Designed miniproteins, single chains, continued (2). Designs and how they scored, part 32

Each design is a single chain, and the fold is of that chain. pLDDT is the mean over its residues in the fold that is shown.

## One batch from the design tools (miniprotein)

Design m5080
Fold by ESMFold2-Fast:
Structure m5080 (fold): chain A 75 residues (1-75)
Amino acid sequence: SEGLEILASLSPKFAEQLAKATEEQIQKFLETAKRARENGFPSDVSGEKFKAVYADILKGKFLDEKNATPEAVKL
């Protein structure tokens, strides 16, 4: 939940989507992000680059996906 609060502070649109998101959507998003970080994020991804990528994802690209994979988050 702490990570979601940080993401919500970075994106007002994410905060709105988070308020409307199901528990399933939230869990899927967090699991996908965790697996991508563990299994295949590029080694040069800094915190700032990670925030920028997630800002774009949080504009509605992945929150509506119920079958997101680690490959999708490697973008």
Scores: mean pLDDT 52

Design m5081
Fold by ESMFold2-Fast:
Structure m5081 (fold): chain A 78 residues (1-78)
Amino acid sequence: NAEELLKEGEKAEKNGDTEKAIEYYRKASEQGNVEAALKLAILSAKQGDTSLLMEALVKLHEQGKTQEANLAVAKALK
């Protein structure tokens, strides 16, 4: 489920496996998990992956989390 995918992403991120973390967060976000979409937006912003960032932001907008998304991205870019 989406929560398990989020946890797997967090484990991958803790281990320094950013690519695997993105994969799990993307899958969880596709299932409607807002926290995974936020984590995906933050990681993609840090890596300069505009395509992945836009994908995450669209999901967050669909969930009504536009303000949270904008704040998370702004924080990641500092």
Scores: mean pLDDT 80

Design m5082
Fold by ESMFold2-Fast:
Structure m5082 (fold): chain A 62 residues (1-62)
Amino acid sequence: MKEELLKKADELERQADSYFAQGKYDEAANLYRESAVYYAQAGDLERAMESAKKAGTAYKKA
């Protein structure tokens, strides 16, 4: 079950990276936030914090 949460978090982060590269910062920020929640639920607090920081960066650019 933790592995499924990590896969979902990884997928959301990849989608967020794609939106960020396209200049769609609002969409990227929302996906990075969702990814951070899944990483936290999986117990990967380090990646959860990294995704949350990326969300903050995207919101500042939006």
Scores: mean pLDDT 84

Design m5083
Fold by ESMFold2-Fast:
Structure m5083 (fold): chain A 101 residues (1-101)
Amino acid sequence: MERLEQLKRDMRLAEEAVEKTGSKEQAEKAREYTERVERAETYEDAAREGGKMAAYLGDESEEEEILKSPRRAEIAAGAMEGLALMSESSLKIEEESEKKK
């Protein structure tokens, strides 16, 4: 559950970033993927949808390939999982810094 919740938070942050730096089309697509991730009941389903967004942000042409190829979707999901893990690590570093020992 916690991992799924973290991925949903990462997706919302990515969506906000796209709204600030991307085009209207990219922002609408990011919202669509974020909504799909929010509707996901399992981490696997959320990672799959998040992976599509990660691929879209890196290369817009990759989105169509993901829809046609399950393997491509798995690779993109792995990339999004990596992004989520990086975000979690950053949050833990900040938390430890705030605890001041």
Scores: mean pLDDT 60

Design m5084
Fold by ESMFold2-Fast:
Structure m5084 (fold): chain A 80 residues (1-80)
Amino acid sequence: MSKEQEISVLMSSGTVLVSALYYEVKKRSPQEEIDSLIEQVEGVIAELEKLRQETENPELKKFIDEFIEKMKQVLRELRE
């Protein structure tokens, strides 16, 4: 898989996980389910940060940075 394809797959996974996490937190689901989703989101962030270091495309780096910040913002909002 190319770096661009790997990044795209991780971003898609991150979007789905963030949406699920937001929904489960608002629904007040069991903490174990919420914690599992948080761990999965944090895993996606870590993999994207690694791929960002490995890519030399400045547009891709910016896109990854913006996506990571969006995911981190969701995690911050859900801790309120």
Scores: mean pLDDT 81

Design m5085
Fold by ESMFold2-Fast:
Structure m5085 (fold): chain A 113 residues (1-113)
Amino acid sequence: MSELEKLEKEAEELLEKIKEAVKENDLKKAFELFKKYEELAAKILDLAEKEKKVEKAKEFYERLKELNEEVIEELKKAAKESKDPKEKEELELMVERLKKLNETLEKYVESLE
């Protein structure tokens, strides 16, 4: 199994755990997992830039974008329902960061064509 495939699985597992933590209203756990995901995403992007694997990387980035969009939807719902201004701001910040990550992933997909 390649390093990219290992990181792909870890990213998917982290996104699933973030989505569940948000649904369970365990926002502290969601924030901790999101920080780990941001570090992992940065590492994936660095490797993608280095390896320039076209077909597999494009498929992976499209999947990651879809998973990020699912998490964005759950975070937006939690932010709207939150009565705590600090939690709302942190949830909205995570949404913004995931949207920026999806924009970066889209640029990588376009660069591989």
Scores: mean pLDDT 77

Design m5086
Fold by ESMFold2-Fast:
Order: sequence, then structure tokens, then C-alpha cells
Structure m5086 (fold): chain A 71 residues (1-71)
Amino acid sequence: TLPQPSEEQLQKQVEANKIANEVWELYEKSKSLEEFKKEVKKKIEEYKKKGDTEMANMVEAATTSVLGNVA
């Protein structure tokens, strides 16, 4: 059985994976890198306006990973 302290880490990994998949899908649907960056900024700002700073940070991290792998 996994240690109880790992449950938060596992949940964060699941959330991060979902965000990463959404960001990758957004990249695939975008016509250009510029459009992708614009759409991601909108998404980050939307989460910040809702007070979901952690979600905004996850989107930003996923975006950096996508750009690092494709640019």
C-alpha cells in the first residue's frame, strides 16, 4: 500500500496530466505557435480571475514543457 502522504502527490500528478493533455490538444488545434501562446495566456488569466492560482500555474508549467519539446 502506498503511504498516505503520497495521495496528494498522486492527485496532483493526475491533475497535471489532464492539464498537459489539454495544453497539447490546444497546441495541435492551433494554426501557429503565436496563436497557441495567445490561447494559453487566456486560459491562465481565466483561472487567475477565478482564484484558481494552482490551476493557472499548472497550465503555465505544461505550456513550458510543450514549447520545450516542440520549439
Scores: mean pLDDT 75

Design m5087
Fold by ESMFold2-Fast:
Structure m5087 (fold): chain A 79 residues (1-79)
Amino acid sequence: TSVEELLAVARALPPEAAARFIARGLESDDPSVVEISVEALRELAREHPEAVRAALERVLKTSTNPAARAAARELLGEL
């Protein structure tokens, strides 16, 4: 999966749903999926920063994965 493919699937959804869909990738056991998800969230944040912020806040509230929580916190600091 590439950033382009992930964004194409996500853009078929409303922005809030798109951001949540991509943010699920932060919880992947595959480092390449995590990297693609981080880059896709950065690109989506240029168009829909509030939707991305909401999805990242949700990761911090609901995820039990320390790596996903760390990535979400770092991305929130970039917004």
Scores: mean pLDDT 82

Design m5088
Fold by ESMFold2-Fast:
Structure m5088 (fold): chain A 103 residues (1-103)
Amino acid sequence: DSSLDKLTEEQLKELLEAARELLKVLQDILDNKASLEETIARLRELKEELKKRIKDEGVRNLVVAMIDVLIDGIEKNPEKREEILQSAIDKLQKYIEEIEKKL
């Protein structure tokens, strides 16, 4: 991924940590069959927590954008919530693998 090639090792480490935490939250949401309202609330909470912890502005903005796109997708298509979450998990697992290859 050419976009990852532009990131420093420190930025890649922050992105990897955030991506792993997002993956864990998405898996937990599916495993516990959380409601639509609980799903959106958990994603918004994670977004605010990551906004406070991520030091690099570029990495922070990227992670926030990923969560916002996911929330917007679920809110627009609530009937496809499980499909959207599973797709996000699959894409995020591949993204984590690509970040790990750069470290």
Scores: mean pLDDT 87

Design m5089
Fold by ESMFold2-Fast:
Structure m5089 (fold): chain A 90 residues (1-90)
Amino acid sequence: MIEMVELSDELFELLSEVGIKERVLPAYEVEGALLKYLVKKKLADPDDPTRYNVSGTLLGKLLGVDEFSEDDMSAYKAMMDKHVKFVGEV
């Protein structure tokens, strides 16, 4: 079964830059779109690909931090809890 989620206006604006056209979409597409955003904006640290500099970006504003790491996903989880609402399964 596929979890369907609804994006906040702010997260939808961010993900629309990487081709998201609908506010209600499969949950797995949200994670893929966020990864595309990180790649498109070149936010990964070239010396440490597990670390991302999000300062001055809309993503950084939504996360409330200037940097995050794959080793500490607390800011990412808080953003997802605030900006992604479960709406059903298909």
Scores: mean pLDDT 78

Design m5090
Fold by ESMFold2-Fast:
Structure m5090 (fold): chain A 74 residues (1-74)
Amino acid sequence: MSPEEEAEKLVERAEEILREYVEQGASAADVRNIADVARHELLEFAEEKKMSEEQKKKVEERMEEILREALERV
């Protein structure tokens, strides 16, 4: 599996976790905190795998979309 494919799977897992927390009644602050932790883990993964700046930007944009969608459901 490529680093890009692994990163996308981590993003998909973060989306699932955020969705579950929102369904359980998590606050906007809780959702933001969970997303921030996931973002830091993804950045550490990207650094370890020596991902390009463009690959990192794509992952970051995906995380921003997921956070936005989760916050709309709070």
Scores: mean pLDDT 81

Design m5091
Fold by ESMFold2-Fast:
Structure m5091 (fold): chain A 70 residues (1-70)
Amino acid sequence: SAQDFVDELGFSRPLAQRLVAAGRRYGIPLGELLADIKAGVDAGLSPRVATQLALRDHGVPAEEIRRILA
């Protein structure tokens, strides 16, 4: 849920809601998206960069990623 992105990554509620909407639109399981972002952060990436790469790797267009992370 959106709350998992708030609780586990410290994301704002509006950002968490945009991530949930993107996951539904592009067929990305929310648990998988959350796990991919956490793996990127554990590897030393910032949460923003980890999120950008996770969305890109799931086929989200660059323009959409920029809107989500605005």
Scores: mean pLDDT 87

Design m5092
Fold by ESMFold2-Fast:
Structure m5092 (fold): chain A 115 residues (1-115)
Amino acid sequence: MQLPADPSRASSILTGQHMVALSAVVEGDFERALEILRQALASARAAGDDVLVGYTYSMIGNLYKLQGEYDKAIELRQQGVALVQAAVDRDPSATNQAMLSQIQSNLDKFQKEKS
């Protein structure tokens, strides 16, 4: 809960926002969860961080899955994977590769569950 002084920790701050959004979903407040994730998306875009933008799209996809909107969830997750893949191609850091693996795995599992 302490704000990191290091600018390279933007991903940690956005992960915190994602956790708060998940808590809102557990409480049944889908609109609040979407609001928090839209704020996280705006912050990631302002920072020019395509990895965080893609990760946030994946989280919004998770919310639509929980609401039974599977096609919208798949579309958002695919957009997230594409953005993170482009970021990995530009900067193949361990952090970017780990994020790509995480969101790709989540998409693959979800597509298998729908099938």
Scores: mean pLDDT 71

Design m5093
Fold by ESMFold2-Fast:
Structure m5093 (fold): chain A 92 residues (1-92)
Amino acid sequence: GLVKREEMHKASEEQKIARLGTLLLFNDRDGDGFISKEELKDALRQAGFNPTEEQFNYIFNKADKDGDGVLSPVEIDVLLTDPEIRKLLMSL
């Protein structure tokens, strides 16, 4: 059935998102809890996502709510939990 196929795809993408969360923790090279654009790109690539520059800018700008060019721990949580960002990541 159609529902079972969608559930299997969602489960696979959920595993990639969980991997992304782990990689963001390890790619915090400064150890301050903030993630740069380059660290996020590296984590996305390692998690198995390959966003275009336009898709990446959408994700980053949506999570970077204060516009400071880095992601705080709160903004990283937004990136991993926001339904629009998750939907985009699941489409990649």
Scores: mean pLDDT 71

Design m5094
Fold by ESMFold2-Fast:
Structure m5094 (fold): chain A 55 residues (1-55)
Amino acid sequence: NLVELALKLAKAGDVHRAALALYLAGAVSPEEAAYIGKNKDVERAIELAEAALAK
C-alpha cells in the first residue's frame, strides 16, 4: 500500500519520497505533492498519509 509506505517515509523524514508515494496513491494533487517536497513539510506529509489511511 503506497499510503502506508508514504507514512513510513514521512515519519523517517524522507518527505520527497513520501510526497511522491502520496501522489502515486492518488491521495494528493500534483501541486500539493510538489509543495510538500519543496518545503520538506514532514508534519503535512504525515497528516495527509494518516487521513488517507483513515479512509
Scores: mean pLDDT 80

Design m5095
Fold by ESMFold2-Fast:
Structure m5095 (fold): chain A 81 residues (1-81)
Amino acid sequence: ELSLEEQIERAREVIEELIKKGELELAMLVMAIAAQDIADYLKTPEARELARRAVQAAAEKNLEEARRVFEEMARYALEKS
């Protein structure tokens, strides 16, 4: 079974590959899904708010915000685990 850190690193690899291929909408969806999975794992109000922001950024097709929120979530998760 993958640790939280390993899951985050795999998500980053997938996201970076999708961005390089120009599949930006799919990259944002992967960021939102990964953020929600992290929030479900941590079960904190802060993680849930970060996941909500990631989902909203993906819905608005704001790649820069989605990436910023995902990286904030990843840092938060690694500091709390």
Scores: mean pLDDT 85

Design m5096
Fold by ESMFold2-Fast:
Structure m5096 (fold): chain A 56 residues (1-56)
Amino acid sequence: SLDGFEATLRFVSRQVNGKNYVLLVHKGGPGAKDVVLQEMEMDSLLEDSEEKYKLE
């Protein structure tokens, strides 16, 4: 998109309580704060893509 909004979206890795998370963040301009749009636990994402669909 040329509106710049998508150009300011980033995935950021962050640790919280010993867990690794992937955050979808809207980056602010210089001097502005970042806005967290979504959080996803990294371990759950890895297990989900490899094992979640193996039901028994």
Scores: mean pLDDT 59

Design m5097
Fold by ESMFold2-Fast:
Structure m5097 (fold): chain A 78 residues (1-78)
Amino acid sequence: SRAAVREAIRRGDLAEALRLAVEAGLSGKELIDLLREEGRFSMADALERLLAAGHSLRELAAMSPDELDRLGVQVVLA
């Protein structure tokens, strides 16, 4: 659900937020909007750049936290 995605965002668990967003059928834009609503602006910008580079939410949701960190997304969660 959107509520579960929002809770994962609040915890700073991007890997779980990505997985839950895919399960809930959210688009990349919807997840980016949720990240911005929860004040995670840098994470939203990083995700927007990855999607623009050709990555899909499903692909990103399959990545480990370490793989996401190597793409520069997790550095915003610290």
Scores: mean pLDDT 78

Design m5098
Fold by ESMFold2-Fast:
Structure m5098 (fold): chain A 71 residues (1-71)
Amino acid sequence: MEEVFIPDAPGAAPGISGPGLLEGQRLLADRGFPVDGKEGPATLWLLGFQIRHGLAVDGVADAAELALLRA
């Protein structure tokens, strides 16, 4: 069967989506990360954050990302 696995597809993460997008960007800015509200830089920061914390690398800021950003 085809896999629904999107680790780092070339066209992946064009738009960070999910209920935590705005909260994730605010928390990253609060931590001093250089975010400017644009999807490009913010997406790269989110992907790097997910890699460093062993989260699913999908560019979606949900409860798990928010919990780690707040800790």
Scores: mean pLDDT 54

Design m5099
Fold by ESMFold2-Fast:
Structure m5099 (fold): chain A 85 residues (1-85)
Amino acid sequence: SLSPEEEKYLEEVFKILDTNGDGKIDLEEVKRLAEIFPGSFDNIPLELLFAMVDKDKDGKIDKEEFRVLLGYTGLTFKQILEKLK
């Protein structure tokens, strides 16, 4: 469960990464995030981590799947948002 502030940070981060507004982000968008935070994705190959959370196996993840993916990295939504702005 996220606090109201954490949920707002998650929404804003997701909106920035979801450049086409379809409610999904793809592997390339997550790879760009990994470039901004070097080392945060080094313990598990990003492609494997993405595949583990992509329940529909469509090559895209929704906001809830993205939340789960970031849980493996130790990054906070606030920390990501501050870097993207």
Scores: mean pLDDT 76

Design m5100
Fold by ESMFold2-Fast:
Structure m5100 (fold): chain A 89 residues (1-89)
Amino acid sequence: MKELLERAEEVLRRASEVELEAERVAKEGTPEEMREMARRAEEVSEEARRVMREMIKAGGDPSVVSAVGIASAGLTASAMILERRVERM
């Protein structure tokens, strides 16, 4: 459990960093930077989903499970928005 909680905290930190950079790139970035950020957001989103599944199986804290799930959904949305912006450019 302790190791899994540490992984959840790391994933949440990385998710916040990626979301902040995705917002910057969406406003100021090139199409290439937008594609790279979309890919990065998808990677972190998938890692967050894996951590969430492992926490559910282990009977982890529902609040932490919820936070990781919300972060994963947010990253997926950010990736979709960036991909859509590139298609419109």
Scores: mean pLDDT 85

Design m5101
Fold by ESMFold2-Fast:
Structure m5101 (fold): chain A 104 residues (1-104)
Amino acid sequence: DAALEAAFAEAGAEVARLTGSDGAGAAAREAGRVAAADARANPARAPELGAAGTRELAEFEERREEVLAEVHARAAEAPDGARLEFGIRYGTAYGYARLLELEA
């Protein structure tokens, strides 16, 4: 799906910009693909997963500065782990939310 791939690429670029980690951006892009595939394989769960992803992204936007400050503080002690973890979580939430929007 070209629209989903473009959306995942955009989410990955945003995560890379926010974290300063290309690895975190790549992890977010891949997590988005995995999440969308999971939702498509489990259509009975897809609305719940999409709603949960939408809520997680909204919570991140409300607390953006706090969340990013925490990720950067943790990354100072463990340089890759915290940024990769954030990327995977963001990408997963984005993949579920975006699939719900496009296939609703």
Scores: mean pLDDT 80

Design m5102
Fold by ESMFold2-Fast:
Formats: sequence, structure tokens, C-alpha cells
Structure m5102 (fold): chain A 98 residues (1-98)
Amino acid sequence: MKSPIEQLVEEFIARIEALFAEYDAGRLSPEEFLAKAEEVIDETAEKLSEYLSPDIVDDFRAGLRLIVREALAGRMSTAQAVAAIRALAAEALALEKA
């Protein structure tokens, strides 16, 4: 069974991939995409605050915002963004265990 943090990260990735698909299909403007992505990031950070220290949650939230903006700017593919989110989650888990 996946940990609660792993489950939240996978749910976040699925929601963000769905938003990228809508954006790539031209169904969302850049402004609408950013607003929806910010909502998903905030919801995920609130749920993670039950499992992670506030400083780690804040750093994770900031990292997610950066990854989403880099992907929207075309400097990162959806696959690269997903890989970066997974790496950020692994770093947050390592910091919490320290």
C-alpha cells in the first residue's frame, strides 16, 4: 500500500496532467491554467500539512509553482514536469525523515 504522501503526490500528478491536456487542446487559456494549477497546488499542500513540517510544505509548494510555470513557458515538457514533481516529492520525504 502506498503511503499517504505518495498517494497525494500521484493524485496531484494525475490532476496536473489533466490540466496540461486541457491546455494543450486549447480549452484553457494560460490564465485559466495557472488559476486551476494554483488551486490544485494549494489543495495538495493543505493535505500534505497533515504529514509534513510547515517549512517542508512551503518549499514543496514553491517548487510545484516553479515547475508548473516552467512547463507553461515551454521550457519543460509535461514528462519533464512530472519527473521534476516526483524528484521534489522524494526530496521533501528525505528532509522529513532527517
Scores: mean pLDDT 80

Design m5103
Fold by ESMFold2-Fast:
Parts: sequence; C-alpha cells; structure tokens
Structure m5103 (fold): chain A 58 residues (1-58)
Amino acid sequence: MSDPELRRQEERERLRRETADVAARLGRAGGVDPSVISVEDVEREVRRERLRRALSPP
C-alpha cells in the first residue's frame, strides 16, 4: 500500500487530536506549540510527561 497522501492526512488528524490532548496537559507544565506537526515531537512530549509524573509526582 503506497498512499503517502492518505497516510500523511491520517497522521495529521491523529497529531491534531493528540496534540490537543497533550497540549491540555502540558499547558500546566509550560508546554509545547499546539500547532506542531511532528509525530516524534508529540511522542517525546508524551514520554516526558509520563516520566515527569513518575519521577516527581505531587
């Protein structure tokens, strides 16, 4: 299956949804650009958030 357009569109939609969710959480920490279109960037922020919670819980 070689639909780069479809895949990019799906990734964009997913990123948009995940970015909104991550942005809501990161908003407290002092977060990231809500208009970021980078799977790696979003994933890294999610990992950081989880690590932060695990390492320094309130």
Scores: mean pLDDT 61

Design m5104
Fold by ESMFold2-Fast:
Structure m5104 (fold): chain A 92 residues (1-92)
Amino acid sequence: SAMAAEYRAAVAELAALALPRLTPEQEAALAAAEDEYAARIAALSGEAKLEAATAAVADLAARLAEIAGDERARAAAARVVELTTAHLRELM
């Protein structure tokens, strides 16, 4: 689908800008945050789950954009959040 292709493109752009600048300490912190969000979201249902999932994506995307330090990365992060929010709403 077009939305899935746009999402993959935005994620790939954000990753390409952030990953070369990512320190081992930042990588460990991101992995820990992802694990914490996954555990929290797994315990929730309905609207609370949607809100928690959207907040998790926004936080993780913002962290990657900050690491990249690039306006393109900020734009890609915003696009990831937009597409994730739209997709999650369609699943509800």
Scores: mean pLDDT 80

Design m5105
Fold by ESMFold2-Fast:
Structure m5105 (fold): chain A 82 residues (1-82)
Amino acid sequence: LTEKERLVAEAAVHLIHAAVGLVTARNQGNKEAEKLYEKAVDEISKLVDEAEQTSDVNKARELVGKARELAKKADEEIKKIE
């Protein structure tokens, strides 16, 4: 894998994590968690698309870092919901 392909793959892993959280929240009927994960999926999905389309590896790295932070923040907010 090229560095850019590896970076895009990392961003895609964060998207998959958020998407799994969304499906789990829906199955549990947790509407508050569902809303948080839906927002994370939407935002991370846009970052993945932008990272795939950019020819700038430095820009891709910034976008992947942002996707990682969004995924982390969603997990932290979900931990507060019981």
Scores: mean pLDDT 82

Design m5106
Fold by ESMFold2-Fast:
Order: structure tokens, then sequence, then C-alpha cells
Structure m5106 (fold): chain A 69 residues (1-69)
């Protein structure tokens, strides 16, 4: 997956999952940024990431952040 497609998909997923958890757009954007950076690292390491993989990464980051807030 190219970088722009990955960024757009992660932003979409973070907005959807963030709304389910009651997070503001600010926090959804923070989750998207962190998830995008981690996904780029995993792809650089040779992993092929699906939309399901990206969604799981977003959920894990959202759950982690919600526990700190």
Amino acid sequence: MDTETLKELVEKIAKEEGKKLGLSDFWANAIALKTTLEALRRQAGGEVLSEADLREMVKEEADRLKKIM
C-alpha cells in the first residue's frame, strides 16, 4: 500500500473508531498520526497491511489513549 493511500485509510478508520469511543476529532487525529507512523514502520519491515490490520492498530491505540485520559 502506498503512503498516501495508507494515510487516508488510517485517518478514515481513526475517525470512525474514535466516534465509537466518544473521542474528539483532536484525539482521533492524534491516534491517526501515531497509527500511520507505526504502520509505515511495519511496512518498511516487510509487512503487508490490510484494512483490518490498520483498524485493529487504531482500536489498540484508541483503547490505550482512553485509559490515560
Scores: mean pLDDT 80

Design m5107
Fold by ESMFold2-Fast:
Structure m5107 (fold): chain A 63 residues (1-63)
Amino acid sequence: NAMEKLKKSLELSRFIGDVLAEIGEKTDEALKLRRQGKVSEADKLMEEANKEAIERIKEFEKK
């Protein structure tokens, strides 16, 4: 039904927005670390952010 599809589309849009906001915060922090020459710390932060994003996607798929 159109209403069911709309509801799922809105839930997906909100989920994407939340994930993008979180990745954006981690990316900004990683860029600050890179500007300070802390490349290893920046790389580790981005790896953690990617892992977290994957886990959030898997959690959403369970629904």
Scores: mean pLDDT 81

Design m5108
Fold by ESMFold2-Fast:
Structure m5108 (fold): chain A 74 residues (1-74)
Amino acid sequence: AKVSAEEALEIAEESAKENGLDIELDRSKKTYEEVVANVVGGILRLMAEEEDPEKLLAFLKTFEDRVAAKEAEL
């Protein structure tokens, strides 16, 4: 089953906060794909601004793991 936009936003916000990242997310996004695109855009911007790659990798892993866990619940 597919994670909703609201659930994906919550997972992204929690994952970023746990890894000390300030990622800009648009809460008006209505589909999972739009949320994922917004997260990717935020990561690319942080990479361009020379953010710590260890934090970015930890965020991605946490986000992926939590999305997979949520999909298993659906």
Scores: mean pLDDT 74

Design m5109
Fold by ESMFold2-Fast:
Structure m5109 (fold): chain A 64 residues (1-64)
Amino acid sequence: MSLEEITQYGIELVRKYLEEGYSRKEAVRKAVSDLMEKFPDLPMTDLGLVSQAIAEEARKLEEE
């Protein structure tokens, strides 16, 4: 799975958690935790990039 695919999966997780009533901060935290569990071999640098992209998307969703 590419970094782009992992990022998309994380964004879908954030959307799901926001729909369930979690705050942006909690939704991002849960999404990152789920990504770490699903992709345990993901390098910390890549996890950092994905986490940043997810946080940015979560901010945009809150502005809508």
Scores: mean pLDDT 79

Design m5110
Fold by ESMFold2-Fast:
Structure m5110 (fold): chain A 70 residues (1-70)
Amino acid sequence: MQAKIDEIKARLRARAAAEGLDIPDDAIHELAVAIVESDASRADEEVDRFIAARKGVAAGAPFGGNPYKV
């Protein structure tokens, strides 16, 4: 169980780094635990969705935010 959580956390961190995102470790941990406990076969889908949501928020970073970007 712990190794699987660590694997998903590592994948989330790698994807976040590749996309230039800064995601809190506690948020990564909570998602990894939820995926492992609910359905590990959905890990790829949940990781992609989480990263896409973080990208949407971070897209406004150069301007400190944009009313049309969240």
Scores: mean pLDDT 68

Design m5111
Fold by ESMFold2-Fast:
Structure m5111 (fold): chain A 110 residues (1-110)
Amino acid sequence: SLKDEILNILEDFIKEEEEMVKKYLELGTPETLAAAKREQETIKRLKEVKKQIEKATEEEAKELALKLFREALKDEEANIELLKDNPELVEEEEIQKARIERAIEWIESE
Protein backbone atom coordinates (compact mmCIF):
# COMPACT_ATOMS: atom_id res chain seq x y z
CA SER A 1 0.00 0.00 0.00
CA LEU A 2 1.03 3.66 -0.33
CA LYS A 3 1.16 3.94 3.48
CA ASP A 4 3.46 0.88 3.81
CA GLU A 5 5.79 2.31 1.12
CA ILE A 6 5.85 5.70 2.93
CA LEU A 7 6.72 3.92 6.21
CA ASN A 8 9.56 2.03 4.48
CA ILE A 9 10.93 5.31 3.00
CA LEU A 10 10.78 6.94 6.47
CA GLU A 11 12.52 3.97 8.13
CA ASP A 12 15.37 4.11 5.55
CA PHE A 13 15.62 7.92 5.85
CA ILE A 14 15.80 7.74 9.68
CA LYS A 15 18.55 5.08 9.45
CA GLU A 16 20.60 7.20 7.00
CA GLU A 17 20.18 10.33 9.18
CA GLU A 18 21.30 8.38 12.29
CA GLU A 19 24.46 7.20 10.45
CA MET A 20 25.17 10.80 9.38
CA VAL A 21 24.82 12.00 13.01
CA LYS A 22 27.39 9.36 14.11
CA LYS A 23 29.80 10.61 11.42
CA TYR A 24 29.31 14.29 12.37
CA LEU A 25 29.85 13.57 16.09
CA GLU A 26 33.04 11.60 15.26
CA LEU A 27 34.41 14.51 13.16
CA GLY A 28 33.74 16.86 16.10
CA THR A 29 34.20 20.27 14.41
CA PRO A 30 31.94 23.16 15.47
CA GLU A 31 30.11 22.93 12.10
CA THR A 32 29.60 19.13 12.20
CA LEU A 33 28.52 19.26 15.88
CA ALA A 34 25.94 21.95 14.97
CA ALA A 35 24.78 19.81 12.00
CA ALA A 36 24.53 16.73 14.29
CA LYS A 37 22.32 18.67 16.73
CA ARG A 38 20.02 19.79 13.87
CA GLU A 39 19.90 16.22 12.46
CA GLN A 40 19.02 14.81 15.93
CA GLU A 41 16.00 17.17 16.09
CA THR A 42 15.03 16.12 12.53
CA ILE A 43 15.29 12.41 13.51
CA LYS A 44 13.09 13.04 16.58
CA ARG A 45 10.47 14.75 14.35
CA LEU A 46 10.67 11.94 11.74
CA LYS A 47 10.09 9.30 14.45
CA GLU A 48 7.13 11.25 15.91
CA VAL A 49 5.42 11.63 12.51
CA LYS A 50 6.20 7.97 11.61
CA LYS A 51 4.17 6.91 14.69
CA GLN A 52 1.30 9.17 13.53
CA ILE A 53 1.42 7.66 10.02
CA GLU A 54 1.33 4.09 11.45
CA LYS A 55 -2.12 4.93 12.94
CA ALA A 56 -3.33 7.11 10.01
CA THR A 57 -5.55 6.35 7.03
CA GLU A 58 -3.93 6.17 3.55
CA GLU A 59 -5.06 9.77 2.80
CA GLU A 60 -3.84 11.12 6.17
CA ALA A 61 -0.51 9.26 5.76
CA LYS A 62 0.02 10.94 2.35
CA GLU A 63 -0.65 14.43 3.77
CA LEU A 64 1.55 13.84 6.86
CA ALA A 65 4.41 12.44 4.74
CA LEU A 66 4.33 15.32 2.22
CA LYS A 67 4.42 17.93 5.01
CA LEU A 68 7.22 16.06 6.81
CA PHE A 69 9.37 15.60 3.68
CA ARG A 70 8.96 19.28 2.69
CA GLU A 71 10.15 20.25 6.21
CA ALA A 72 13.06 17.76 5.88
CA LEU A 73 14.08 19.38 2.55
CA LYS A 74 14.48 22.76 4.27
CA ASP A 75 16.54 21.11 7.04
CA GLU A 76 18.85 19.51 4.43
CA GLU A 77 19.32 22.89 2.69
CA ALA A 78 20.26 24.46 6.05
CA ASN A 79 22.80 21.67 6.74
CA ILE A 80 24.31 22.04 3.24
CA GLU A 81 24.88 25.76 3.94
CA LEU A 82 26.30 24.99 7.42
CA LEU A 83 28.72 22.36 6.00
CA LYS A 84 29.60 24.28 2.78
CA ASP A 85 33.37 24.27 3.50
CA ASN A 86 33.40 20.42 3.52
CA PRO A 87 32.61 19.18 -0.04
CA GLU A 88 32.42 15.47 0.95
CA LEU A 89 29.75 16.18 3.60
CA VAL A 90 27.90 18.54 1.22
CA GLU A 91 27.80 15.70 -1.36
CA GLU A 92 26.28 13.29 1.20
CA GLU A 93 23.64 15.89 2.23
CA GLU A 94 22.85 16.58 -1.49
CA ILE A 95 22.26 12.82 -1.97
CA GLN A 96 19.80 12.86 0.97
CA LYS A 97 18.13 15.99 -0.45
CA ALA A 98 17.70 14.28 -3.85
CA ARG A 99 16.23 11.20 -2.10
CA ILE A 100 13.66 13.38 -0.27
CA GLU A 101 12.80 15.25 -3.51
CA ARG A 102 12.19 11.88 -5.28
CA ALA A 103 9.99 10.71 -2.37
CA ILE A 104 7.89 13.92 -2.57
CA GLU A 105 7.47 13.55 -6.37
CA TRP A 106 6.49 9.88 -6.00
CA ILE A 107 3.92 10.54 -3.23
CA GLU A 108 2.43 13.51 -5.20
CA SER A 109 2.01 11.23 -8.27
CA GLU A 110 -0.03 8.67 -6.28
Scores: mean pLDDT 88

Design m5112
Fold by ESMFold2-Fast:
Structure m5112 (fold): chain A 94 residues (1-94)
Amino acid sequence: LEEKVKKLRELIKKAIESNFDQEYIDKILELVLEIGNDPRVPVEDRTRILALGLATVSSALVARRTKTEEDIKGAKEDFEALLEFLEEVLKKVK
């Protein structure tokens, strides 16, 4: 699980650096779905990971399309919220 969260953090950094390249958004979605289905994560936390992950992917796709400063900021904030929640989950399942 910790390795998956670390990989997700790396992909998020690359997505931001690439101005939300579709390749990285797709990989983020795949990894979020994998983490959200990990049986080591409590069911309640899995549901929240999936909800936050889908919101994050949606925001990134909007930022990619519009390229507005507001949408880019929103996408970055959603990525940070997802990563913060995943760090809290890691503390529970370690």
Scores: mean pLDDT 82

Design m5113
Fold by ESMFold2-Fast:
Structure m5113 (fold): chain A 70 residues (1-70)
Amino acid sequence: SAVEKAKEEIDQLLAEIKASTDIAQIQDLARRMVLLGNEMVHESSAADRREINQYLIEAVREVSAQLAAL
């Protein structure tokens, strides 16, 4: 499904972010993650869009925590 695909791709980018200690690289990957999540939303029902957006918000919070730990 579009939701499963979006979550998988967000998880892959988030894993790269968590493996990085370079602030500029983390910020670039985070921007790509947000853009990807937003594009995936356009292929989905209202319920699927809500689920993708909620997952993306949680991923962005994890990015903020990673940056704060550096």
Scores: mean pLDDT 80

Design m5114
Fold by ESMFold2-Fast:
Structure m5114 (fold): chain A 84 residues (1-84)
Amino acid sequence: MEVLVIKAGEADSETMLEAIKEMEKASEEGKKIKVKGSEKAAAAFKSYADEKGIKDLEVEVLSKEEVEKINKEGPVILEVKPGE
């Protein structure tokens, strides 16, 4: 089973909406979803997932240092990885 990993820093609303669409698509494809990001980003993804009934979501709140690293690379990073 493949896993979609979303790393979200301090992204604008447009970038966040694109990441949320990728999460929804991955859920429809039967992929497990992992969100790693700021407390605000983690809360936003979890709220959307709860509203849409997405069950295969793991959320990890990152440290301020890790969020700053994501912001330097790009406000949202998407990776598909092989999973268990």
Scores: mean pLDDT 77

